# Designed miniproteins, single chains, continued (3), part 105

Each design is a single chain, and the fold is of that chain. pLDDT is the mean over its residues in the fold that is shown.

## One batch from the design tools (miniprotein)

Design m11640
Fold by ESMFold2-Fast:
Structure m11640 (fold): chain A 70 residues (1-70)
Amino acid sequence: EAEKKVKEAEEKYKELREIAQRDLEEAEQRAREDPSLQPEYDGAREQYEKLLKAAEEKLKEIKEEAKKAE
């Protein structure tokens, strides 16, 4: 079960990174074409930074629990 939780957390982190990368690249491109969209890009970047940090911390926690179980 511990290994399964690590795998699920890794997959969720990978998915979140891929979604964030794609969304931020699209938002950055739109902000370059229309500077009035810069606040939307800045907001999205801050939101994804917090989500990725939280997901990374959760993944580290789950990995440490898995180590203790073995």
Scores: mean pLDDT 80

Design m11641
Fold by ESMFold2-Fast:
Structure m11641 (fold): chain A 102 residues (1-102)
Amino acid sequence: FAAELGRLAEEAAARALPADVARAIGRLVEELARRLEESPDPEEAVRYAEHLLGLLAGLLADPAETAALHEELLAEREKLLAMSPEEIRAWTRERVAALAAR
């Protein structure tokens, strides 16, 4: 999971981000992925996923796409809180992959 998120963050960085920004995002992605895997609390797992997706959306999408993603996360938040941390990780991985494909 963490390695896959790191790869997607590197793909985002290859899309014309300054090297220092790309490096900082890579570290944050790794830290959030680690916390997500270690967290027994679904609420914490959801918050980590939201932070990761928000960072990547800001890099890959314009403001309109970022707003749409934010609304989607708010609408799905209650469902995400009912998920296990493993399910939240799988969901987050799919969303990150979808953003990277844009």
Scores: mean pLDDT 62

Design m11642
Fold by ESMFold2-Fast:
Structure m11642 (fold): chain A 105 residues (1-105)
Amino acid sequence: MEKLKRLAKEAEEGNVEAIRELTRIALKSLDQLTQNILSANPDLKEIEELKKLVSEISKAIDKGYESAKKKGDKKAVEEAREASLRITSAQIRAIGAEIDRELKE
């Protein structure tokens, strides 16, 4: 948790390396979320914790985008924009897995 809090703070300031690391964590978390949803015995507590983690990361990246824009840091702006797109795409896939499970149950 402490490492995640530091990465979030750095990403909120528009740090490219922190944005990249948070993106990696979010994508891994969304993959774990999707696998849990599709499992025979979904862990509802883990699902909730993973959703909260991804939400916190998305918020930090959004703040990083605004910070980078204010500073005129084009590289950080592009990195945050790409991060948001990748995370959103993975979230859509996770939602698809929830719908698929609901329809089969």
Scores: mean pLDDT 84

Design m11643
Fold by ESMFold2-Fast:
Structure m11643 (fold): chain A 61 residues (1-61)
Amino acid sequence: AEVVYTPEQEARLQRLLKLTKKVLDAIDDDEKAFEVTNRIGQAFAEGRWDEAEKIAEEAIK
């Protein structure tokens, strides 16, 4: 299999992308936005997708 992402992973990535965009819109401080998006990316890269989504949701509050 040469495809890196499964349909489920692609759906999660799309949801995470939408949440990340909301985070960037909600946080006016570029440094804060960078820290949050870096934490989201790290969790996703480590296969902790539920944690990545939680980080994004908490940042929107």
Scores: mean pLDDT 75

Design m11644
Fold by ESMFold2-Fast:
Structure m11644 (fold): chain A 88 residues (1-88)
Amino acid sequence: VTSRTETFKLKKGEKKTVEIPEFPADSEITVTVLEGKAKVTFEINGQKSTVELEAGETATFRVPAGASAKVTIEALEDSVVGVSVATL
């Protein structure tokens, strides 16, 4: 299992895109809002899902082996957001 977490400190209105490469095994993307509020868009194989997360909330999406994914985070308030990718 390989797990990597990146934390972003964003000002209100800032947007950050994290591109997740293809893995040879299934993976899981978890976005956690540590502070503030953010709009998170997951794109996996061209399918988009958008969720709004407040401090303490998480969203998790499973990515099948060989699929690429993209996470776009839009800060609705000054926010601290963690993005974790774990191979399953």
Scores: mean pLDDT 79

Design m11645
Fold by ESMFold2-Fast:
Structure m11645 (fold): chain A 80 residues (1-80)
Amino acid sequence: MSVEEVIRIAEAALEYAQTLDDETRFRVLKEVAELLIHYFREQGLDDEAARLEARLKQSKTPDELRAVVEEGIALLRERA
């Protein structure tokens, strides 16, 4: 999967999550954050992956998970 494809999927998921209830939004954003962490590890970006994973584990609300996803997208854009 290309970096551009991962960014597009993550951005689409952020838009879609806005239309969902809090419980479903939390689940969707968590899955997207996990996808980004997995992609960073596959690219050898272990420090970035570890930072996002730590934030994900501490996240208790959809807004906190949204922040993790947005950070992941920003890091990918810097490398694209």
Scores: mean pLDDT 84

Design m11646
Fold by ESMFold2-Fast:
Structure m11646 (fold): chain A 79 residues (1-79)
Amino acid sequence: LLELLNSPAAQEQLEANAALEAVKRLKPELFEKWRATKSKEEVIAEAKKLVEEDEELKKEKDELYEEAVKEALKLAEEE
């Protein structure tokens, strides 16, 4: 698990998931519109872009990323 967190690919995936979750939490209507009109890959790209432009979304994404890292470490300790 720690090795997964240290790989660039794993870090990018955690960042993508955190960005998606931040948009889902703070802008659920926008996220739902994206899901209806865009592919999954396009939704991820839009979420990453919006998070970089919006200070509140960036803060939420950073907090979610930190929580995801903590959760991954906790799962490694339990398993």
Scores: mean pLDDT 74

Design m11647
Fold by ESMFold2-Fast:
Order: sequence, then C-alpha cells, then structure tokens
Structure m11647 (fold): chain A 66 residues (1-66)
Amino acid sequence: SLVEVVKRLREAGVDSGAVALAAYVLQKAGELTPETIDEVVKALREAGVPEEQVEKVREVLEEILK
C-alpha cells in the first residue's frame, strides 16, 4: 500500500517534500521493486534532496521490499 509506504517514510524521519516525491514516483511506477527504488533515488537527487535524506528513503524502501 502506498499509504503504508508514506507512513513508514514519515516514521523514519524523512522530510515531507522527499516523502511526497517518493510517493509520486512509486505511484507512477505502480510497483515497489529494486528498479523503482533506483528511480525514486534518482528523482530525489535530481530534485536536490540532501544525500542523508536520499539514503534514509532508500533504506526504508529496501526494508519494506524484504
């Protein structure tokens, strides 16, 4: 569930802008996979999100995927 992903990112302390962008990319992709996680990371970096926040998003999404 995208709602659950958003909740997990917020609980991990990810900034609201980064959460919104990650959710947007995942909704467009339609599925959480290693490839869509890379797409999220790329979008966050292109948007100028700090690397500390990008790494936190990647970690949370990878843990949900496991």
Scores: mean pLDDT 85

Design m11648
Fold by ESMFold2-Fast:
Structure m11648 (fold): chain A 60 residues (1-60)
Amino acid sequence: SVSDLATQAAQAILAGDEAAVQQLAAQLKSLGASEDQLVAALTPHLGGLAPTVARGLLSM
């Protein structure tokens, strides 16, 4: 699901795993993930950084 992949992306970002972030971003885009869905899923993990990270993932 979008929520599950977004959670994995947050964990990869916090771990500094650039390759995993790129792969997860591609998967989220292929599923048609919206910025709003990503913000909602990322906020519990990244707080106020969630909107910036959501835009970053969708622009990769």
Scores: mean pLDDT 84

Design m11649
Fold by ESMFold2-Fast:
Structure m11649 (fold): chain A 73 residues (1-73)
Amino acid sequence: MGAERLIAAVEAAAAEAVAQGDEVDEAARAAMLELLRSLNPTVEEAEAIAEALRAGDGEKLAEILKEVREKAL
């Protein structure tokens, strides 16, 4: 499934950021991943989230998550 595969890629990117000592603690990471699973993002939305995570762009990540949540409502 496309969305599930991309969520796994986002999980891998988040784990990589934590391993490099970035400011993402384990609780924040777990909460973000749970939110992503609940929102059922599209392929394009999940790719945008993965890119924002790799870039360390918290503002862009928050904007994308807000858009996904608004679309789900």
Scores: mean pLDDT 60

Design m11650
Fold by ESMFold2-Fast:
Structure m11650 (fold): chain A 77 residues (1-77)
Amino acid sequence: SAEEQQILQIVSQVKNLIVDQPDSEESLKKILDIIEENKDNEKTLKALKELVDAFLKTNPDNPNIQRIAEEIEKALA
């Protein structure tokens, strides 16, 4: 569906920002802006949560990934 393709595109965009520049403040800001734009879209936020939780398992001490996970949880609450 068009919705599924949009979610996949957003997830792919966030994944690429984390992979390419995991310690970049500019990448963090872009990811936080994506979360804010999608704060009322529970399906997108849940898909992003799965992606970010996977990165958090492999990079538990990365402050950008921790911040992203926190903001997704806040948006889902």
Scores: mean pLDDT 87

Design m11651
Fold by ESMFold2-Fast:
Structure m11651 (fold): chain A 78 residues (1-78)
Amino acid sequence: SEVRERIEREIEGFALGVKKALPYADEMLKENPDFDALGFIARAAAEASRIALRESDPETMEKKVEEFVKKLYEEAKK
């Protein structure tokens, strides 16, 4: 079903977002133990799920997720 295929893509994007965000969250926690690591990971995962719905090509999707997570990390450091 279309709904199931959409949910499966969202889950794949979410999982990728978590995977890409974890190393940055770990770096931030080393600098500041009070950093909202869960909030950072959740924001990255949510946008990654949206990127997955827009990008049918896996390599392009992964690149856009990596670019977004890096941007989010740079914004979080300010």
Scores: mean pLDDT 88

Design m11652
Fold by ESMFold2-Fast:
Structure m11652 (fold): chain A 108 residues (1-108)
Amino acid sequence: MLEELIEKAFDALINEDVERALELMRQIGELLGNEHILKAVEALEEGKYEEATEHFYKAVKELLEEGRTKEAAVLAELAHQQGLPLEDLEVQELLAFAQMRLYIRKKE
């Protein structure tokens, strides 16, 4: 189920387990059929940060257009933990949402 993958991805991000978060994000991309998620994950795994940033922004915009805020938040937090530049206001709002969810999970 998509929701289970999202929750596991947030758990991986809390533990700073980037490799696990990338694997889970790839599974989310496959389930959603979103090629930009898959290309962003592949580029991050290969250290191609410019290519990853381009596909990351395209994926986030598509997810937001579909109302998939949780999936977009996971992708934004993953990009942040990988050190990608986050200059878009919508991406900053997603990052704040992701940080709030991580805080809630970590507290318990």
Scores: mean pLDDT 77

Design m11653
Fold by ESMFold2-Fast:
Structure m11653 (fold): chain A 96 residues (1-96)
Amino acid sequence: MEDEKALKEYAELVRSQTELSDEEIDQGFEELIKSAPSEREKILLKIHYYLWRGELEKAREYAKQLPDPATQERVDRAIERAVENAKKVLELKKKK
């Protein structure tokens, strides 16, 4: 399964299990991003938002905007782990 496809399918699954609407989630992230105390934290919240939406390439694009290379590397690894976990959860859902 392609990384972006796996993340999108997993994000859709997670969103279908929540009581919150897409609009409520979008508003919540917008408010968190607006209130974030630093540019770094705004970027991190945007990365989390796009991962929640299953938009892998946008998440990676924002990760590249992080001002600190060490933080960027940690976030890149976290994104890779999120994709790997998404694939694992989808395989478990398909049944053993």
Scores: mean pLDDT 77

Design m11654
Fold by ESMFold2-Fast:
Structure m11654 (fold): chain A 94 residues (1-94)
Amino acid sequence: MRQPTDAELQALIAGLEAVYAAAEPRDPAAAELVRQMIDAVRALLAGEISAAEFLRRALELTAEVVGRLRDTDPATAAAVQAVLSRLRALTLGE
């Protein structure tokens, strides 16, 4: 598994913070899951978790956020899916 650069991880944090701001007024529970994704990116940046553990958490959290937001906020669900696609590209080369 490829390890993302610090610049790539910082860009992911910025994207996730934008998603958090969009989700928070509509679904605070979905926003909290996005916050957990931000925490996972920060933990990877700090070297506290492996890229494999990070990807596992990101996939689980993204699936739950998309499942919650699909019918109520499809634009924010699409933004979370875009972040997941970027995460897969950075870690798996997909």
Scores: mean pLDDT 74

Design m11655
Fold by ESMFold2-Fast:
Structure m11655 (fold): chain A 95 residues (1-95)
Amino acid sequence: KEAEREAYFKQAEEKLKEGERLFKEGKYLEAVGKYEEALLALGKAFSLAPATAEEKALLERTLKGLREALEKLGYTEEAEKVVEAARTHLEELEK
């Protein structure tokens, strides 16, 4: 389980970095897709064991990127709702 969890964490880090690169290039829709992939990987990691401080930091960084990308696409009101829903879901998986 630990090796599987570490694999999901590395996948989340990779997808977050890809999303941040796409955001910097102005490819906001593609950045959203990468941030969502990072959140899915974090969800799988959190379902296996309690989140580490590093995983929680990666989650907050991913949620910030997702919010900013959605705001750039004009989904300002939806951005806050999506971020809050994702945070709540991942916290439930950590129980």
Scores: mean pLDDT 80

Design m11656
Fold by ESMFold2-Fast:
Formats: sequence, structure tokens, C-alpha cells
Structure m11656 (fold): chain A 85 residues (1-85)
Amino acid sequence: SALEEELTEILHKFTPEQMEIFRQFVAEVQRAVEAILAGDFAAAQEHWKKAEELYEKLKSTLTPEQQKIFDQVWERLRAEMEKLA
């Protein structure tokens, strides 16, 4: 998709510090999904909160154009998580 292509281009331009925050963000999202699938909604909420904090931290380092793309990614992730719960 166009969004996936735009995200890939942004990731290729990331600093090592931005990539580290992004990796931690992805790991917390994965942990939240795993917790939902295990029926552990308390753990899912905790990992999702950590993902939100990492997302906001990453977003503060992005250009306005990059922020718009990441906001779209975040909205899609949130919508998918709501469908799983």
C-alpha cells in the first residue's frame, strides 16, 4: 500500500536513536497483541500504554510530514487492537 511504502522510506531515513525507539515500540505492540490472544487484558493494557509512550517519544523527533504518516499507522494499529479485544 502507499502507506507501507511511505513508512518504509521514513524508516530508511531514521537515525540509530530513532530506530531503537521504533524497535522498542514494535516490541511493546507485539507483547500487547500476545497478551490479548492469551486473554490477559491487564498485561495487554500495560504493554499498550508503553507502546503509546514510545510512539509519542518517537513522534516528537519526526518532521510534520513524517508525523502524519505515523499518525495513520497508529490509528490503524489502534483499530486492529479494538477488533481483537
Scores: mean pLDDT 85

Design m11657
Fold by ESMFold2-Fast:
Structure m11657 (fold): chain A 87 residues (1-87)
Amino acid sequence: MEDLRKKFTETLKELVRQAEELLRAGDHEGARRLIREAVALVENRLASGIELTDEEIEQLERMLELAKELGDDELAKRIQDLLDRAK
């Protein structure tokens, strides 16, 4: 279980890092797509009854800032709802 947890955390960190790189490169659509993929992954994780770690919550907070920077209010709301459920 712990190895699978670490793999999940690393996957979230990688998706967030790539989204930040795409946003910096001016690929706003690519950044939004990766953030949506990460959000769906977290939603599925929580639906399975698995709690988020502090590291995973930190990644969600970074994703929230990226969604706000993109002006995607619906995506930002989805991320905020996940944060409220995790805390």
Scores: mean pLDDT 82

Design m11658
Fold by ESMFold2-Fast:
Structure m11658 (fold): chain A 85 residues (1-85)
Amino acid sequence: SAAERANFEEGLRAFERDLEELEEILEKPDLSEEEKEALEKGLERGLQELEKLRAAIPPEWEDLHRRVEELERRVEELREKLREL
């Protein structure tokens, strides 16, 4: 339905905004170990949320599946960057 699709699109937009904020935080020169741990836990929860979205989104909405895949890729890139800090 149009309402169901709109709900998924809003969820993806919210996730994208949150990821952009996390990407900005990771550009800061001095992250504490506590901040790094909190970010890693947040990214792990994000991946779990994206897995649930992928399972819930109808396969016919290929554009939304591509958005989930792109977000999963971005989360994994952030996790790798965080581990290198």
Scores: mean pLDDT 83

Design m11659
Fold by ESMFold2-Fast:
Structure m11659 (fold): chain A 99 residues (1-99)
Amino acid sequence: MFLVELPDGTVLILAWVEWRPGEDLVELVKRSILEEFPDDELARKAAENIKPENISVIGRIGPDGKWEDASGITGKELQERADEIPAGSELLVLAEAKA
């Protein structure tokens, strides 16, 4: 996972997230950030301010280990297509949050 604060105070987070059917993508991303950076104030604040429309899904690795490009669809769009994603897939997501 990578966390970067931009000069305008925007925080960008690039993360691998394990897909769990029936869970909310935003909550999965928040938990992954807090597990990776438990003592980071910036990471905690960013996690609290993540919204589905500010998550871009870059791609995924399925249970078979194959990469599938998601072309940067929003977290909201991915959530609406949740049934198409195999359990245990690893999602590469880019999240944007206020500092």
Scores: mean pLDDT 78

Design m11660
Fold by ESMFold2-Fast:
Structure m11660 (fold): chain A 87 residues (1-87)
Amino acid sequence: SMEDLEAMENEIIRLLLETARRVEAGVAAKEPLEAIRAVIDEGRARVLALVDEMAKRHNLSPEEVARLKASVEAAMEALLAEAEARL
């Protein structure tokens, strides 16, 4: 349903923001880079799993799935690069 799609999109956004907040907290606390990488890797895995689930339920094209996954990867790499620059 449209409500299910919207709920899944909201959950993806929630997980991305949660990952970003956890990374920011880790950087502020001067945590080891390895710990921050682990947070990003966990967030990436969870978001990509939801993207795959959304693709199955809503018949997203392979091109749409690839673009969405590329956007997620770019966001995660940007978080890592910013954290590395600040540690």
Scores: mean pLDDT 86

Design m11661
Fold by ESMFold2-Fast:
Structure m11661 (fold): chain A 74 residues (1-74)
Amino acid sequence: MSLEEQRGAARLIVSALLGEDVPYVPEGPAPESLTPEGRAIVERVLQALRDAGFDPEAVRDYVERLVAKGLELR
């Protein structure tokens, strides 16, 4: 499975959980800190990726950026 395919799946899961269409986020480090709500959503996304047969650790930083961006858009 490609990293791009896994990132696409993560974006769809985050968008579904937040009820917001989360756009592409730039490459970079994870946000300095997430709220407790943000961390709970990250863990839920990572669990959904594991259940779907993906390697969530390969995209953890990307998921953290997506969740931070999605919460910003609420």
Scores: mean pLDDT 72

Design m11662
Fold by ESMFold2-Fast:
Structure m11662 (fold): chain A 81 residues (1-81)
Amino acid sequence: MMERALRTAMEALAAAPDDATLTEAIMAAADAVEKEVGPTTGIAIEFLLLSIAVELGIASSTPLGDVRDALLAELERILAA
């Protein structure tokens, strides 16, 4: 279920350290989704988060604390659609 996957990813991103890189945070969120929903959905969430980062112009090495709110807002927008 995409709703459950998105909620799991959002929870993982919210819980991740502020000094984690965007890449580390995306990998952690994808791993959380894989464990909760399954590997295919985990891969889909990984690609979704990478696509959002590219769209927002966020570098892979950016500290998560600087961009977490923007990522969560975009995921909330997708969940509401």
Scores: mean pLDDT 83

Design m11663
Fold by ESMFold2-Fast:
Structure m11663 (fold): chain A 110 residues (1-110)
Amino acid sequence: MVTLQITMAKLELSNRDKDRSRLVDEIRGLIDRARRSGDDDAVRRVEELSRRGLDLFDRMFDLMRRAVDAHNRGDVDRAQRLLDEAWELGREYRRVFEEMRRLAERAAEA
């Protein structure tokens, strides 16, 4: 299991910069949608969630890189713990992004 997860982490890491760029573009689109609604509270909340989402993304990728490094040194237990933490951050990241999309959509409906 760890070896498969490490292979997946390596693939994710190889696409990190491209995925992060796409994430920033999606965030800009959500903020712009909230701004067009004229709801300043929605804009502030989307911007706050955007900062948290980017932090979670960056931390998740740092943990994946550290997991690959640990696995390469033969520290399988540490690699597994770091991957488990990365997947936990991935779940929180998905929740934050979903809330951000809902806020932008609700603002557009007002």
Scores: mean pLDDT 84

Design m11664
Fold by ESMFold2-Fast:
Structure m11664 (fold): chain A 80 residues (1-80)
Amino acid sequence: MKAEAEKLIEQALEEAEKMLKEVKNRADYEAFNSRVIQMMGDLAKQLASLGFSLDEIQEYLNALGMKISQLSNEHLKELE
């Protein structure tokens, strides 16, 4: 189960990085944020179905969200 969770987190991060490369302006960034919110929600449901506790799910989502925020901030600075 831990290996399955790690695989899901890695896939989510790769998907976010791929989506971020398509962001060229502020409107694209708003669309990106909406997709990330949906992806995080789907990921939380998948982790819950694997039997992870709420605390464990929050730790995974917080770590992933922090990495995505860092990448998006760096990308936006390059567009400014």
Scores: mean pLDDT 82

Design m11665
Fold by ESMFold2-Fast:
Structure m11665 (fold): chain A 85 residues (1-85)
Amino acid sequence: GDGILSILRGLVDSTKSVYDYYKPFLTPEEREEADKLLKEAEELFDQVSEDLKNGKINYDKIKELIKKIQELLDFIDRVDREREK
């Protein structure tokens, strides 16, 4: 259980670090959307972690977590591209 949980935690934390770097360049509306996606990813991570404590792997929740991380990264990539010439 340690391997997958550590990888998922690292992925969420790396995504947070990228978001924090770009946060000053976001509008208030864009920050609200990014904060929402990050919160949804954290909530899914907590659910996956709890399922693992109960001896269960919920692949649908893991897929949903990965999708939320991808949505947030795509959002940040768009902001980065709009900032750079």
Scores: mean pLDDT 82

Design m11666
Fold by ESMFold2-Fast:
Structure m11666 (fold): chain A 78 residues (1-78)
Amino acid sequence: MEQLQQDLQEAQQLVAQGNEAFAAGDYQTALQLYQQAADILNRLLDLLRRTGTPQQIAEVTQQLQDVNDNIAKVQEAQ
């Protein structure tokens, strides 16, 4: 449980830092930070598919989708 919370918090911090970089026009840094967040969320989702509840899977899937949407916005802005 604590590891899941720590990984989720790390992913959220990376997204926040990515948002700051995006606002500053640093699209390469924003992309890197969002990709790091997506990597954490993908690993959590793989673990949760084996041991998690449907609610936990839905929550992480939604966060991953939000991060992927941010990646797409950065790629479009470039």
Scores: mean pLDDT 83

Design m11667
Fold by ESMFold2-Fast:
Structure m11667 (fold): chain A 71 residues (1-71)
Amino acid sequence: MEKEARLIGLLLRMIGAVLDGNYDEAAEIAKEAARFAGASPEEVDRVAQLAKTGTPESLTEVLRLLKRALE
């Protein structure tokens, strides 16, 4: 639960940044979450770009990629 709890905290912070219109901050938080989940450098860059886009569809894809990285 330690890894999952921290990842959830990062995801909530990323969503908060998107709601504030701080897409660059959301991208940096998404990169931190992806690195913590064990994603490759290419996946880290991809989740950052998706978080920066800030749509419900792009944020759903971030969550999907992070779940896959945890597997």
Scores: mean pLDDT 81

Design m11668
Fold by ESMFold2-Fast:
Structure m11668 (fold): chain A 80 residues (1-80)
Amino acid sequence: MKIDLSGKSYEEIIDTLMDLGARLTAAVTQLVAAQIDLKRNPDDEETRAELARLQKEVAELQENIDYVVKYLEEKTGVKF
């Protein structure tokens, strides 16, 4: 789901982008750890399920970041 940025100040939008960036970093770190765990234990169904969940979370966070960046580009006229 896309974040509703209508009526938000520039500071609030930047804070949102920073929060999403922090969440993405955490999710990617967990994803890498899960990939390593799965390589060590290939038959671990729980780790495989967690990996799939983290892949979905990373994709959703990336989509939200892209949306916020595009919104800022359109609102400010600055290309990032």
Scores: mean pLDDT 81

Design m11669
Fold by ESMFold2-Fast:
Structure m11669 (fold): chain A 62 residues (1-62)
Amino acid sequence: SSEIEKVKEENKKKLNQLMKSANEELSKTTDPQEKRKLAIKLTSESLNIIGEEFDKILEIKK
């Protein structure tokens, strides 16, 4: 449906923004431990965005 496509497009934009911010932060980080922390943070925030997308799609499909 058009509603599902809109949700997918909005979440794609959010993920793209998150990736750009993460790349900026990673480019300034030389410590392997800090890079690991950034990777964990990125993974967590990505999962939250993906989860929000699934919740919205499930609500539309009710």
Scores: mean pLDDT 82

Design m11670
Fold by ESMFold2-Fast:
Structure m11670 (fold): chain A 75 residues (1-75)
Amino acid sequence: MEITLEITPESTPRSLAVELVQRAYGLDRETAEALVDGLVPASALEQPIEVTLATLLANMKQLDPSLDLTLRLVR
């Protein structure tokens, strides 16, 4: 599965992490926010966007080892 996320001036590490989880699992925003808060510590959400998303993706693959996900970032 390939997911492309657009980095905008309004994008935060948390907002893109929530969008990634919503698109990967087909979840509503509230459920995706809860899952992100469970998978990444608050300190990781203060990292650069690329680092936060790499951490989230690694944790998602640990939770679901069968997850075949390619992430593409565009500006």
Scores: mean pLDDT 79

Design m11671
Fold by ESMFold2-Fast:
Structure m11671 (fold): chain A 90 residues (1-90)
Amino acid sequence: LPEGARWHLERGRQHLALGKKYLEKGDYEKAIKHFRLAVEHFEAAYRITGDPEARRGLAEAYRLLSEAYEKMGKTDEAEKWRQKAEEVEA
């Protein structure tokens, strides 16, 4: 396995966890930043290996991005990320 794929999976999980903590605190801008970084890392891991864990992380990051944008009142961005989550889960 490419070592980079495992590194991306780990970084994605770390950013996902940190984003969730910011979301709980109501810091939606920081939550979104970390969820976007999680998306980039899970996309990289999934593209390289097709790892089901990366796909699940990607779907979760998309759903959390949608939730954070909804809480900010950005319904257009929220809908975009919700659709991406549905596509990954299909």
Scores: mean pLDDT 86

Design m11672
Fold by ESMFold2-Fast:
Structure m11672 (fold): chain A 80 residues (1-80)
Amino acid sequence: MLEEYREIYRELEKLAEQATEEAREKALKLLLEHEDWISEENRKKIEELLKRNPNMTQEQIDELKAHAVGLDIRRALEAA
């Protein structure tokens, strides 16, 4: 798991260095492919936000999920 986290993190770093809209879209898709890596804590926070904001667009929901994946990867790497 940690090696998978490092690989995705390195790909995200390369995309961030490019600082383009295309790279941002690729980073979003990469994070969403690993939606299953969202911690139980962050899943509950997302559910609460969705209940409070039932009119959120799919784009907003995807960005929220991608952000949660990124946070959980970073937390796991910092804990190692």
Scores: mean pLDDT 80

Design m11673
Fold by ESMFold2-Fast:
Order: C-alpha cells, then structure tokens, then sequence
Structure m11673 (fold): chain A 76 residues (1-76)
C-alpha cells in the first residue's frame, strides 16, 4: 500500500491476532484464519503475504495448518 499502518491499525491487527489465537485454541481454525487475514489486511506482513500467495488453497483445505503457520509468522 501507499500508506504505512497507523498506531490504531496496528492495535486493531494485534487484537485480531489475539482473537485468532483464542479461536485456534478453541479448535475454530477457519475463524482463526479469517481473523489473521483481517490482521494482515490492516498491517501487511511480507512473510504472511508470501505464504497466502503461495498457499491460498490451504486457507480453506487445511485451516488448522494455515492458522498455525500464520500465527507463527505474525508472532515473529
């Protein structure tokens, strides 16, 4: 994007990542993936972008694996 994420957008993204972790812990990996995609939309992460671009189908066919990978990338 042409604009860097604001402090407000970074706070919202962090909240989405925290909610995604809670969803994954509860076994709701599809919700976790959706929340993590939302976080990435607010605060683009190059590693997350590369993963999503290369493994788009895994977001729906392996939501557990996708959620675990996205959480690991967003914690770094």
Amino acid sequence: GSVSPSASERAKAAALVERARAAADAGDYRTAVQLLEGAHSLVPNPAVEAYVRAHRDELTTDPRGAAERLLALMEA
Scores: mean pLDDT 81

Design m11674
Fold by ESMFold2-Fast:
Structure m11674 (fold): chain A 58 residues (1-58)
Amino acid sequence: MVTVYLNRYSDAVRAAALSQGAIRVDRWGDTGAMAIVPADNAAAFAQDPVVQAVEPFT
């Protein structure tokens, strides 16, 4: 698993992340989102302009 940090949260961003294999998407901080993603799917997120960071799931 990896944690993907998104620079904003919206229903569209949540739906897109889930469609790309995220198992969970929650608000993170004031403006962003956090997605929990299987490591095998993480590469697909690296090309999304809303992705801010990808980190090991801790």
Scores: mean pLDDT 75

